# Ledger of designs, part 103: designed miniproteins, single chains, continued (2)

Each design is a single chain, and the fold is of that chain. pLDDT is the mean over its residues in the fold that is shown.

## One batch from the design tools (miniprotein)

Design m7585
Fold by ESMFold2-Fast:
Parts: C-alpha cells; sequence; structure tokens
Structure m7585 (fold): chain A 64 residues (1-64)
C-alpha cells in the first residue's frame, strides 16, 4: 500500500506510469541526484515527489 501511494504521488505530478513505478521503488534507497539520473527527471521534480511523500507520512524527511 505504501508503494502504491508513492506511485499515486508521482502520477499526480504528471509523470507516466513507468516513471511513477520507478520513483516509488527508489524512494527509500537513492538520493535525489541518483533518482534524477536513473529516471531521467529534473532534480526539482524528484524533490517535489520526496517532499510530498514526507508530508504524506510515507517516507522520513530526507536532507540532501
Amino acid sequence: SRLEKLKEIALGLGLDEETAEKLAELAFSKSVEEIAKEVGLPKSTVYAFKGLAVLGGLIEEVLE
């Protein structure tokens, strides 16, 4: 359920389903910079995703 909610956040940012799934899986294991490079997104988009995930209580606050 937590991975599904992370995917919903990414989809809400206007990302496609494949990209949203990748973001959800990487949310706990990679830095913003690493995710941005792996997925091919701007760092600002990844920051927005992680910020929304923290606000939703899905991940802990990440200072990067």
Scores: mean pLDDT 76

Design m7586
Fold by ESMFold2-Fast:
Parts: C-alpha cells; sequence; structure tokens
Structure m7586 (fold): chain A 81 residues (1-81)
C-alpha cells in the first residue's frame, strides 16, 4: 500500500464530426495506446478511454511524471484525429 497523492488527468477531444466507424477506430487506437503506455511506464496506474455524447475521454492516473508523459503522447494521438 502506497498512500501518496496520485495525479489524475482527463483529456477530451470532440469527435462528433467523425462517423461512428471513425469514432470506434479512434477509441480502439487510443485504448491500445493507453495499454502500451501503462506497460512501458510502471508509474502509470490507470489508462482508459471512452466516448460519450460525441466526445472522446481519456482518463489517466498515477505518478505525476508518468501521467504527464502519457498525456503528451495521448494529446499527440488525439491531434491526428
Amino acid sequence: VAPRPLAVRTLVKDVSSLSEEEQKKALEEVTKLGEELRRERPGLRHASASIKDGKLYVDLAGEPEAVEEAAREVEKKLEEL
């Protein structure tokens, strides 16, 4: 048990202009990226993605430095959408 503060960050991208198929593909790609980042960065405790009301949400939690690095890679991926 490590009772220390975790960094939590939620990234959001408006994907309402994308088709449902493109939204599904974007969700799959971002989810896969999150899994890879969590595997590569032990300080990243949580990475999940979801779509709600035409917005893609990415939730990250963990060590502050790991969350910041993961957020940077996720933001780069979201800009490609």
Scores: mean pLDDT 81

Design m7587
Fold by ESMFold2-Fast:
Structure m7587 (fold): chain A 58 residues (1-58)
Amino acid sequence: SAVEKAREILKKAGAPDEDMDKAIELAVSGRLGEAYDVFVKAAGETAAMEALGAILDG
């Protein structure tokens, strides 16, 4: 699924599991800006963009 792909991207970038779950929930709920901010803080800008792209493409 798109969510599983996003988790894999964030995990490879070193994001903590708790931050991944919260941010993915925000993105799926349509709160994309808030999700992006959490992704950037946890995994950096490149991984954040790739993870959001995976969710939006699914």
Scores: mean pLDDT 79

Design m7588
Fold by ESMFold2-Fast:
Structure m7588 (fold): chain A 85 residues (1-85)
Amino acid sequence: EVLDRLIQALTEAVRKYRDNPYAREVVREAVRFLQALLDGKPLDELEAEIEKIREVVKKMPPDVQPLGERLLTEAERALEEKKAA
């Protein structure tokens, strides 16, 4: 359910912003987080991937920063769901 929201947000980002380099960078980091989550990586590695997304979002221009914030929020929700087990 939470994972479906992250996948949908990534799919929409790729479809709408495919030619934007900042959008491509935040999508790449969010995909790395998703891959780590699906591979069952430990929580400390998942938290490190979230911090990489956060760093990229801070550097995004204002017009695409809401996209980065959405991807970060959905990734954080997926991590919280995993912590709840």
Scores: mean pLDDT 82

Design m7589
Fold by ESMFold2-Fast:
Structure m7589 (fold): chain A 80 residues (1-80)
Amino acid sequence: GSLSPEERELYRKIYELVKNKGKSVSEALAEVLGIDPETVREALLARGKALNPQMSDEEAVAAVETALRLIAAAAYLGLD
């Protein structure tokens, strides 16, 4: 299913920060949501480990950041 208009706007802002200001996905997400970057990193790690417990911590975070970057790009381009 497609993102809600509110979710699409959040992901669009994340994409702009990553592409135009060179921020990491974690930093962009923290800025857009107004939360601590360390809290975002911990959430990404937990999500990645839940999807594949065999990944290293770095691989788990990178996998979730890659997925979020693709979702953000799709939202920015007007895709689902």
Scores: mean pLDDT 79

Design m7590
Fold by ESMFold2-Fast:
Structure m7590 (fold): chain A 82 residues (1-82)
Amino acid sequence: MNKVVSKAGDAVYEVETKYKPVFVKYGNVTLGVPLLEDNVALGVGRVLRALGDAIDAERSGDLKYQQEAAKKAAEEAKKLGE
């Protein structure tokens, strides 16, 4: 199994998935997305959303918001990998 990693500051979230991971990094925010090879359009949409979320979180300057974004990305990755 592959691991999808999302992190901000000291917060690191890892999710096991059958899909290959894609990572979006903007500044100190890294959001991991499983590459949905069986639904490419949905996978692309999720990567674009993660990019927007990473930019918004970094630009907020709020470490707690950045950590919550990383946690939420991990929860979504777990749901998509089920």
Scores: mean pLDDT 81

Design m7591
Fold by ESMFold2-Fast:
Structure m7591 (fold): chain A 61 residues (1-61)
Amino acid sequence: VEEILAELRRLYATSRDSVERAAAHELIRLLEAGDLEAVRAAIPSLEKAGATRVVALARRL
């Protein structure tokens, strides 16, 4: 989880893709709250939005 959080924070800080940044921010919030079920439930919506990098990280959980 900590490794995924670190990668999401890096993506949020450095990405030029606004969709990926918004998705990373939402997953960081859910992971910091400990809500892994909400993270998994968000994946289909994030895929539809085109947040492919964030989705790949979420699937490693």
Scores: mean pLDDT 80

Design m7592
Fold by ESMFold2-Fast:
Structure m7592 (fold): chain A 85 residues (1-85)
Amino acid sequence: AAARQAALAEATAALVATLSPEQIEELSRLAERYGDEIAALPEAEKAELRALAASQDSPVAATLAVLRWLARRRGDEETLALVER
């Protein structure tokens, strides 16, 4: 398994342990919204996101940093407000 897959599993377990069902549903919606966009990003931007994720203290912090970057790129103020909390 890739190190990224292990980090995702750990982050998912931590989130499930601390989040309400409503928060899990909201994160699922964000993953659906940005999944295709992440896949379509140029390699330069993908490399930037990988570096950003690697610079964070935890898998949860990495996920939030990636969502913040994508929200800023899109001008998605709703997602920014969610991530800044």
Scores: mean pLDDT 62

Design m7593
Fold by ESMFold2-Fast:
Structure m7593 (fold): chain A 91 residues (1-91)
Amino acid sequence: SLSVEQLPDGRVVVTSTLTLPDPSHIAVSTLKTDNGKIYAKARQAPVATHVFELDPEEEVTSVSVTTRILNASGEEVASFDYPTIEVHRPP
């Protein structure tokens, strides 16, 4: 699942949560911004939660998130592309 929350201070918090059936698998989430920044987080857990925090100074207007599941050998066994999410800059 994917959630996006805009904080009162103008920060944007993007949270991706995924349940992994195999404890040897790794969930890698990549967040791409419209200004060309790329953030990646990896976790090996039965429930993998990745949290990305974007500062209002980054002037991001949209983000896209992709999560890939890698096996112990580093091979991709599944991938999830989430729809592009619009981000509103504070006034």
Scores: mean pLDDT 73

Design m7594
Fold by ESMFold2-Fast:
Structure m7594 (fold): chain A 81 residues (1-81)
Amino acid sequence: MEVKKKTAEYAREQARKAEAEGDDKAAGYARAVARTFENTDADPVEVASTVATHARGQGRDKAAEVAEKIKKYAEELKKEA
């Protein structure tokens, strides 16, 4: 439960940073990650991994990097749980 909340907050922070840099697409992907696992029983790591793969397939390297940061953050939180 706490892993989802902290990962969602981190994803939203990454979205705000991306928007501040003018990357609305990366911000959109970060928010999509948070929304997906908050509104479903999906694992934050699996959601972030799927989004990163999709972003790379679309040639959106910055969005993929943001999604991978969210994935790593969720993985580290799970190790501390």
Scores: mean pLDDT 81

Design m7595
Fold by ESMFold2-Fast:
Structure m7595 (fold): chain A 68 residues (1-68)
Amino acid sequence: DRVLSDEELAALLRAAGFSDEEIATALEVLRLARDPSQRDAHEALMADPRVAALFARMGAVVDAAVAA
């Protein structure tokens, strides 16, 4: 229902063992995703397998937190 704030998401990811660099990358991708004018930049970042893997891990953590 409620979208997590950047602060709430960062705290959740930090608790799950994500590094500050991984959290910063995740927040940047989400920032680009919220802006339709940045679609190409967002797609370019998501084309990086490391970024895609980071988001798969993030999604699993968020889904587990929401399900709890």
Scores: mean pLDDT 76

Design m7596
Fold by ESMFold2-Fast:
Structure m7596 (fold): chain A 99 residues (1-99)
Amino acid sequence: EREKRIAELNAREQKLIDELVELGVTVEDALKVSPFVASALLLHHRGTVEEWQKVLEAIKKENVKKPKTLEERFKRHENILQTLEDLVARKRAEKAAAA
């Protein structure tokens, strides 16, 4: 069902965000990668009003059209999850190299 797919994507996002926070990734670090990744971080880990304003302004500058269909929304969410997975892998590698 639609609700089940949304719940599964949100659960994956939460897990990846929790790993990024544990690895010490800040909203500013996430913004350097993507404003959508920074937005996901703020949604799952409550940030300041100033951090939200900075992220929203960055999203506005990207001039990205809002998805009109359910499939476009799922595709955008999946793209954000792939970016999060890549960032987690990169930060884990950096932490291992810094040992």
Scores: mean pLDDT 76

Design m7597
Fold by ESMFold2-Fast:
Structure m7597 (fold): chain A 79 residues (1-79)
Amino acid sequence: MSLEEIKEWLQKQTAEAQAAIEAGDMEKYEAIRAEMHKKMSEYVQKLVDEGRYDEAEKLNSFYLSQMNELARLVEQQLA
């Protein structure tokens, strides 16, 4: 999987997670979040193993920004 493919996959998962939050389907949201975390951890480790530290850091920052947006949406729904 290329860096671009993983970013596109993350954006798709973020959209699905947002839809689940908006529908109140927290079980689906948690399942999507767990899958995102798993695949991200695997891909970041691959980049680190290949010495691609700058790309690993950029991808991790992108992932954290997606997670922070989802957390903000969950907080707003529970408030």
Scores: mean pLDDT 82

Design m7598
Fold by ESMFold2-Fast:
Structure m7598 (fold): chain A 78 residues (1-78)
Amino acid sequence: DDDTARIQAIMDSMMDALRQARVSPAQLAQWRDYVARGLLNDDMRAAVARAEAVGPRATPAQQARVDANMDTINSRRS
């Protein structure tokens, strides 16, 4: 079904963001809702539990800014 394919694409995108450590507080809240509704497999639930243990992270834009600043510092350091 088109709906199943669309849902899977959304889940894959969210898992990619989670693996890249670019999870926003809003995304983490959405993942917690998915866990509560029993929509996730064991790998997804383990990834959510890990994200919850670390706590909410910066937005992707904020994380990218931090990464860019660290790259600048490392370049200056040689």
Scores: mean pLDDT 59

Design m7599
Fold by ESMFold2-Fast:
Structure m7599 (fold): chain A 57 residues (1-57)
Amino acid sequence: SMEKELKEAKDIAEDMKSGKKKYSPEEIAKAMKNLGAAGDEETMKEVYDLGKKEVEE
């Protein structure tokens, strides 16, 4: 289960980085939680930065 959640979170990060799909704040928060829990702080920060950029002017 944790392995699947981490894979899904990484897939979300890649989709966001490539601009393939936009995610809701809730989906972004879930991905960040799973990445952080797995110790993948680098990818978590990337997801955070991309999500923040989406709400900036």
Scores: mean pLDDT 77

Design m7600
Fold by ESMFold2-Fast:
Structure m7600 (fold): chain A 81 residues (1-81)
Amino acid sequence: SHLDEENALLARLRAARTLEEMEAVALEYVRLIQSLFDDEEKQRRMVEGLLELIRQMAADRGLELSDEEVARLREAMLAEL
């Protein structure tokens, strides 16, 4: 189920130790979002929500993302749509 796939991706995000690992999982999550929803506005809102979650998870682990790193990650995630 998509819930099982989401839970697996969230667990991988929590286990990620570097921004590179977080980005790899984020791009897989974006592909899951694209497969589940046809509405482009909903896809974009979900990507922005995922980006905010990643920012918070990174900060909680002492990986404070710069505005430039967040912008690059956003562009990569939106390009995957």
Scores: mean pLDDT 83

Design m7601
Fold by ESMFold2-Fast:
Structure m7601 (fold): chain A 85 residues (1-85)
Amino acid sequence: SMQDQIKLAVTQMQTLLLRSQDALLNPSLSPQEKLDTIRESLEKLKKIKEELPDLPEWVKQLLDQSIEYLEMQLKQQEQLVEKLK
C-alpha cells in the first residue's frame, strides 16, 4: 500500500541519517571509514527514491533534502581525507 511505502521510505531515511551521524561522531572510526559509511548511506537513499517512484511529493522532498545534506557531509569528509595525505 502507499502507506506502507511511505513508512518504509521514512524509516529507512531516518536509519541512514542516524547511521551517518553516528559514524561522523565515532572517534574509533578512521576518516576513510566515515567517508565509506556516508557514501553507502547516500547510495541507499538514492535507491529508495528510484525503487519507490510513486511516493507523495512531500516524501520525495524529504529524501532530496536528506540526499543534499549527506552530499554536503561527503564533500567535507573528502576534504579532510585529502588534507591527511
Scores: mean pLDDT 87

Design m7602
Fold by ESMFold2-Fast:
Structure m7602 (fold): chain A 95 residues (1-95)
Amino acid sequence: SMDEAVELNQEGERALANRDYDTAIKLFEEAIEKGKDNDALVGRSEHNLGKAYAALGDYDKAIQSYRKAIEKARKAGNEELLEESTQNLAEVQAA
């Protein structure tokens, strides 16, 4: 299911780019479930969930998703994702 989780995350990113936020959210949630043992993948999908929720104005859900992304980025040693998620968290908390 790891290959499937990667594919779902990529499909979610395409939906996000097309501003199809409801589809993107569903795809990222499925990617998180199927890839749950992969901190790097879960972190990226949680970050992308945060972006989708922020675009919809659901700042409480965006905050929760970015916090989860930060936790997973730390576990994965992904400094880039940690920095991006921390910045986006600060932006939605200021909104």
Scores: mean pLDDT 90

Design m7603
Fold by ESMFold2-Fast:
Structure m7603 (fold): chain A 69 residues (1-69)
Amino acid sequence: KVEETVKRARELAKKLEETGTKEGQELARELRSNIEVLEQALAAKDEEGVELITKHLEELIKKAEELLK
């Protein structure tokens, strides 16, 4: 569900910011930016935009999880 994806992305963004690395901070910003775009698409009831942004956010989540291993 989209809400779970957003929650996971926020948790990972926080962990990435806490690493203090430039790579972590850049990825955290991408996660937070995509969360904002997704929330805007949800508010606009843009189903196609929600699907596209959610897929992109899922890819960023995978990158974040790999970086935090």
Scores: mean pLDDT 84

Design m7604
Fold by ESMFold2-Fast:
Structure m7604 (fold): chain A 64 residues (1-64)
Amino acid sequence: SVYERAFEILAERAIEADGERARERVELIRESMKDPEEAMEAVQGLLGKLVGQEEAERLREEAL
C-alpha cells in the first residue's frame, strides 16, 4: 500500500537522523502496529521528535 511505502521512506529518514536508536524504535512500531496508516503516522511522530514537526509533515506529504 501507499502507507507501507511511506512508512519505509519515513523510517529511513528517522534512521539517518538518529541511527541505531531510531532503527530500534521503527522496528518496535513495525511489530506492534498492524494498520499500515497508523504505523506510518507513528513513524511520522518519531521523525517529528528528531527533525521537528513541520519537517516531518513535509516529508510525509512527499512520501505519499
Scores: mean pLDDT 86

Design m7605
Fold by ESMFold2-Fast:
Structure m7605 (fold): chain A 64 residues (1-64)
Amino acid sequence: LTPEQVQRLKEAVNYYYEGNYTKAFALFDELSRDPRAARALLEAVKALSNGASKEEVLELIEKS
């Protein structure tokens, strides 16, 4: 992932945990258009659906 893609993924995750779903899902949609970012997004969404903490999801994105 590019540094810009990592930053946008982190921004989307932060919006999700803040309850700003409109902005979170808009960023998810945008990121899903790039196959590499879409893969990282899928991993993040799987972690979110399994009840991972914000810190765990952000660490997963940074290690991508």
Scores: mean pLDDT 79

Design m7606
Fold by ESMFold2-Fast:
Structure m7606 (fold): chain A 97 residues (1-97)
Amino acid sequence: MEEVEFTITPELSTSPDLPAGAQVLRVRELMRRALLDGLSIPEVARLLLEELKRLGAPQEAIDLFEQAAKSGPGEGELLVLQGLSVFDDWAEEQARQ
């Protein structure tokens, strides 16, 4: 795949100081914009990995996104979906507790 340059702007960046619901919205918006800009699945995984690390996401989610960033496009898609599922479940628990 061709390398695509994508810059995370302050309004798309996440922070551990944000409420869990706002963190989820930031991650989802970043993913949506990256996909709309035509980024490949490994490139999307690399962008999300940096934000998830800032948020203190579960290591299971981090490991899945790291694998997705290193995988071929077809393999990476399933890993991204699994990582997002783990992150969403964690963030929902944080938002409700």
Scores: mean pLDDT 70

Design m7607
Fold by ESMFold2-Fast:
Structure m7607 (fold): chain A 95 residues (1-95)
Amino acid sequence: MSPQDVRNQILSLLDQSRRVYRDSLLARTVVQADNLERVAQLLLKRTDQLDQYVQDNRSTLSDSQLQDLRDLIDQARDNSRRALDVARDQRRRLS
């Protein structure tokens, strides 16, 4: 995987994490909340996999590229954690 491919995957995860967080706030059924919880968990797992990939390949990246990718990964992780928490809270309210 090239550095640009990694960055594009992280940007896609960041965009998905923002959408899942927004959708979690709007959940109206237990099924919607359960699905959003699962998606948030999958995004967290994928974020951890890309974080590990960046760590394993840090020697092929400049310091500025490393910092950029880490900042994007941290944002995606934070959004996904918030989405997970909101989805769980919505599930409890709707059940």
Scores: mean pLDDT 87

Design m7608
Fold by ESMFold2-Fast:
Structure m7608 (fold): chain A 94 residues (1-94)
Amino acid sequence: SMEEMEELIKKVEEVIEELLSLGPTIPDEQQALYLRYLGRLSGLLHRLKKLYEEKAPFEEVEKVKEEALRVLRDLARALPQLRETLERLMEKIE
């Protein structure tokens, strides 16, 4: 539904904002990888906003949600030091 899509947009925005606040804690050698994952999440947020404008069906929302969770799981594997925070953020999106 449109309400579920609006809620998901807000949750993804909050996830990106929290991850951005962690930027200074990421070692220099991992910054490029970290920013790559932030870019992927920002791309998903852009896609969600487009789907919202187009009044897309729930099935498209669910696909983006699953892709966002996949990105966060991949980031947790790539940066294990963020695992606890990322697990909490994944629960927020679910």
Scores: mean pLDDT 85

Design m7609
Fold by ESMFold2-Fast:
Structure m7609 (fold): chain A 63 residues (1-63)
Amino acid sequence: GNAGLGAAAGGEGIKQGGTGEGARRGAEDYHGSGPDSGLAAISAGQRSGEKGARAAYEGAKQG
């Protein structure tokens, strides 16, 4: 999908990609650490969201 697109939402990358390490960490950090670390995590998640989307697209062989 287009996990890297949209607003600064690392969680969107996880929902579509689900396989991006940075996207997953971004969302987990955002929820667990707090707002300040969440901002940095979102930035990292945005970058990884794009990778996650590609990985999910490749892994779409799931039928």
Scores: mean pLDDT 48

Design m7610
Fold by ESMFold2-Fast:
Structure m7610 (fold): chain A 66 residues (1-66)
Amino acid sequence: EKVVVVIVAKTEEDIEKLKKRAEETFKDHELTFVEAETVEEALELAKKYELEKGIKTVIGVAGVTL
């Protein structure tokens, strides 16, 4: 099963932590990582992948979001 993980983080350290957590959570899945600057952009990307490709999408957020 293919899963797209959209990452919203401000530092490379947080991005890497979210990637590692996703890889541990979805061990036997084909993961694609996409970075977004805001939660709003991440939601639009998730809609695109789910509606156009039927690909399961997860959003990971790290740090102070607001």
Scores: mean pLDDT 76

Design m7611
Fold by ESMFold2-Fast:
Structure m7611 (fold): chain A 133 residues (1-133)
Amino acid sequence: SEIEKIFKIMEEFFDRVKELAPELKPYVDEAFRQIKNEPLLEWRFYGFISAVADIIGEVAARDPALAEEVRQLALETFKKIAEAMSVSQLKLMLKVVERLIAEAEADPTVSPEVLAFLREIYELLKKVLKEKE
C-alpha cells in the first residue's frame, strides 16, 4: 500500500540518521517505536515531522555541518514521501506542518533553524501538491 511505502521511507531516514549521528540512536529508536504504535495517520505524521525537527534542532546546537547534512537528507526524504502520497494524504500532512509551524512560532524556546526547516517542508509539500492537482 502507499502508506506502507511512506513508512518504509520514514524508516530509511531514521536508519540513515543513526549512521550519521550514532549518539541519537536511543532517541531515534524511541521516536520510530511511538510512530509505529500510533493508530491515527494524522498523529503518525505529527510524530515523524516533530522527530525530524527535534533531530535537526539538537544536531544544529552541536555540529552545524552535520546539521546541514541531516537537513538535506530530511528534505530529500520529505520529497520522496510527498511523491508517494495521495492528494488526501498530502493535504493531511500540510495540515500537520501548519499546526507544527503555529506551535513553533508560539514557543520562544524553539530554535530559528527548526522553524525555518518546518517552513521549507511546508513549501516543498505545497509544490508537490500543486503538481498532483
Scores: mean pLDDT 87

Design m7612
Fold by ESMFold2-Fast:
Structure m7612 (fold): chain A 70 residues (1-70)
Amino acid sequence: LAAVSAAVNAALAPLAEEAAARLEANPDMSEEERAEIERRLAAAMVAALGAATGLDLSGLSVKEAVELVR
């Protein structure tokens, strides 16, 4: 799980930095735009978990994917 966490963090780091930069540039960004960024990060996290574990986690929520990896 620790190794999977490290791989997921490495895959998400550039996306998280881009999201943080966008939020800092537009702190009053619409809730819709903020939700879109959150959805993209969630999808990337599930994809990274699947790649790290070899499991097909497509279509699952982050919580469901983490439960299956345990």
Scores: mean pLDDT 73

Design m7613
Fold by ESMFold2-Fast:
Structure m7613 (fold): chain A 84 residues (1-84)
Amino acid sequence: DYQKLIEEARKTAKELEKLAKELEKSDPKFAKELRALSASLEYIADQLEEALKQGDQQMAQIYSEKLKELLKEAKKKIEEAKKL
């Protein structure tokens, strides 16, 4: 379900931004990395949503695969951040 994937990506982006704010004073470099990943998730989610609105199923599939891979990376970074 593409819509659930978009929602999960946007939720994960917000979690990354929250963790970045918490880490900003103790680890500003890692906070910047988390913010960059958050922005990337939002960007690809927006691209997937646009492809769906245009009825472009091929581009929707491509962006959904990119978004799944980016979410996998985000999950690892969130686990790293929570251990700090």
Scores: mean pLDDT 88

Design m7614
Fold by ESMFold2-Fast:
Structure m7614 (fold): chain A 77 residues (1-77)
Amino acid sequence: MKTYVVGVYNMLDRAEELAERIAAQADPSKTHVYVVDAGSTDGAAEKLAELLREAGFEVTVIKVELEEAEKVEEELL
């Protein structure tokens, strides 16, 4: 089985094209797709995952939690 990794960030507009490109390049019955979501708010990763599943792929969505840093970067010892 082959692994395909795709990163997404607020790419709802691109989700359909990404799914189409992946489906054209990979065998859905032999490929596991990992969708790495860097904090999308519009459900881009979930939409991409659903489109890929409709194409026959096995999909795992990985959500990356970015550190919520304060708006202050002053930190000296």
Scores: mean pLDDT 69

Design m7615
Fold by ESMFold2-Fast:
Structure m7615 (fold): chain A 70 residues (1-70)
Amino acid sequence: SDSVMSELSSVSDGMVGLGNRMSDLTNEFDNNVFDSDVQDYLGDDIDTVMNEMMTMSTHMRDLMSTYNSV
């Protein structure tokens, strides 16, 4: 359905955004290897982005399963 295709497009765009944020956070983490407090803070942000990406990946899988059932 058009609704499923629109949702898949939205999830795809969201995944690209999360990937870019992950790249930025990991680069900042690597640039702060001598500051453990900054690395701990950035590590928490990286974990948050990772969890969001996992949630989005699961949602995409569910949408694809729904689409294939039609």
Scores: mean pLDDT 77

Design m7616
Fold by ESMFold2-Fast:
Structure m7616 (fold): chain A 96 residues (1-96)
Amino acid sequence: DPAAVAARLAKAEEAAEEARERAKLLDFSEEQQERIGRGARLRVLNGSDEDELKRIDDSFDAQVKSAALKSGLAKEDDSIDEYLQKLGEAIREQNK
């Protein structure tokens, strides 16, 4: 089904872009961002179901929250985007 193939390709690109943006917030190099994006695309293309992809995403979010809280920069009620931004800032500061 060409429509199903096109939809899967679109989901793969969306997953790749989201993964690259997250890696960028954590201050990974451009090369590492591309590698992470390719991994996310490949998982979708290889038929990882939506629930499995969500479990991977939730696990990553939990790790980011844990790291941000341990750094002392984040609060329990901060959003995941705030955790990523604060953690990325801490990593940039440490790498100066």
Scores: mean pLDDT 71

Design m7617
Fold by ESMFold2-Fast:
Structure m7617 (fold): chain A 94 residues (1-94)
Amino acid sequence: AAPSPSEQFLEAVRIAGESLAEARRENPDASDEEIFERAVERARERLAAEYAPGSPGERLGLSLLRMERQNFAESRARGLAMPERIVVPEPPPA
């Protein structure tokens, strides 16, 4: 059966969280801004690989990335560090 909208939303959240954790793992000395930009790029690549163009999952994932970018911009404007709201365990090195 096709996944429900809630399942697709949770999967998009997982992809975004994994991308953030992965960018940090690969670039431990990078700034929050640099990590965020790498995570966004990685999340876009994962969404394109896992979801068909125009699918609910892709749309939810892209919407989540837009929200995260807005939240990051607001946090920077207020002098706050980027919030780590989505935490996933680091995958073991290949």
Scores: mean pLDDT 68

Design m7618
Fold by ESMFold2-Fast:
Order: structure tokens, then C-alpha cells, then sequence
Structure m7618 (fold): chain A 85 residues (1-85)
């Protein structure tokens, strides 16, 4: 659900299909690690690591302001996911 929202927002920002594929891999790895995490601190660490990686990927195509806005959407999606775990 929230993955689809993230991808839709990034597409609206004009992110390339190539960059979207890289972000999908980061999101897949983060989701797997979140399921394996046994504490709230571990989940927070996984989310922060994923946000850092996504920010680096987006910085190749987007301005600093656009990256910040995109990361806010990703952070909201992870917050929703975190609440479901």
C-alpha cells in the first residue's frame, strides 16, 4: 500500500524509471529488515539507513529541495509501515 504511494509520488516528481528501480530495491531490503527487526530501535535504524540511501539515489536527478520533499513522502510511508508492525 505505502510502497505504491511512494512510487506514485516519485513518478509525479519526474524521477526516471531507472532511479525508481533502484529505490524499489532499497524499499524491498528495508521491508525485509523491518520484518526481521525485534525492537523499535532496530526498526528506526533500518528506516534511517533506507532514507539515507534513497536520498543519495535521488540526489542524482533532483535538486536538494526536491530530495527533501521526496524523503518526507518516504518517511511518512515508513511511519505507516512502522505502526503496522
Amino acid sequence: KYREEVLAELKRLGVSPETLAEIQKVLDEADKKLREATSEEERRKVINDALFKIGKILSKELSTTEVIRALNVVREAFRKRFEEL
Scores: mean pLDDT 79

Design m7619
Fold by ESMFold2-Fast:
Structure m7619 (fold): chain A 91 residues (1-91)
Amino acid sequence: HMTEEEIRELADSYYKKAQEYLKKGTPEDKLKAAEYFIEALSHYKRLGDYEKAEEIVEELRKIVEENTSDNADYIFRLQLLLKEAERLLKE
């Protein structure tokens, strides 16, 4: 059983990693960023921090909307990650 403080530190750690990968800007780094955002989202939900959870889903939507790549595999994986985040937020 983790304390709320430990869960918040873990959530913040994943969120920071997501931002660091997003800043690198490659498609592979953006996919890693999306995975870390989903991990952070899961932990913020455990805390009842729905405001942060919603913020993360909006950041993922922005990544999808700002996509300039025509790579079908990359687009497909981003869309799956966004769907996963939206599913987790609703649960």
Scores: mean pLDDT 85

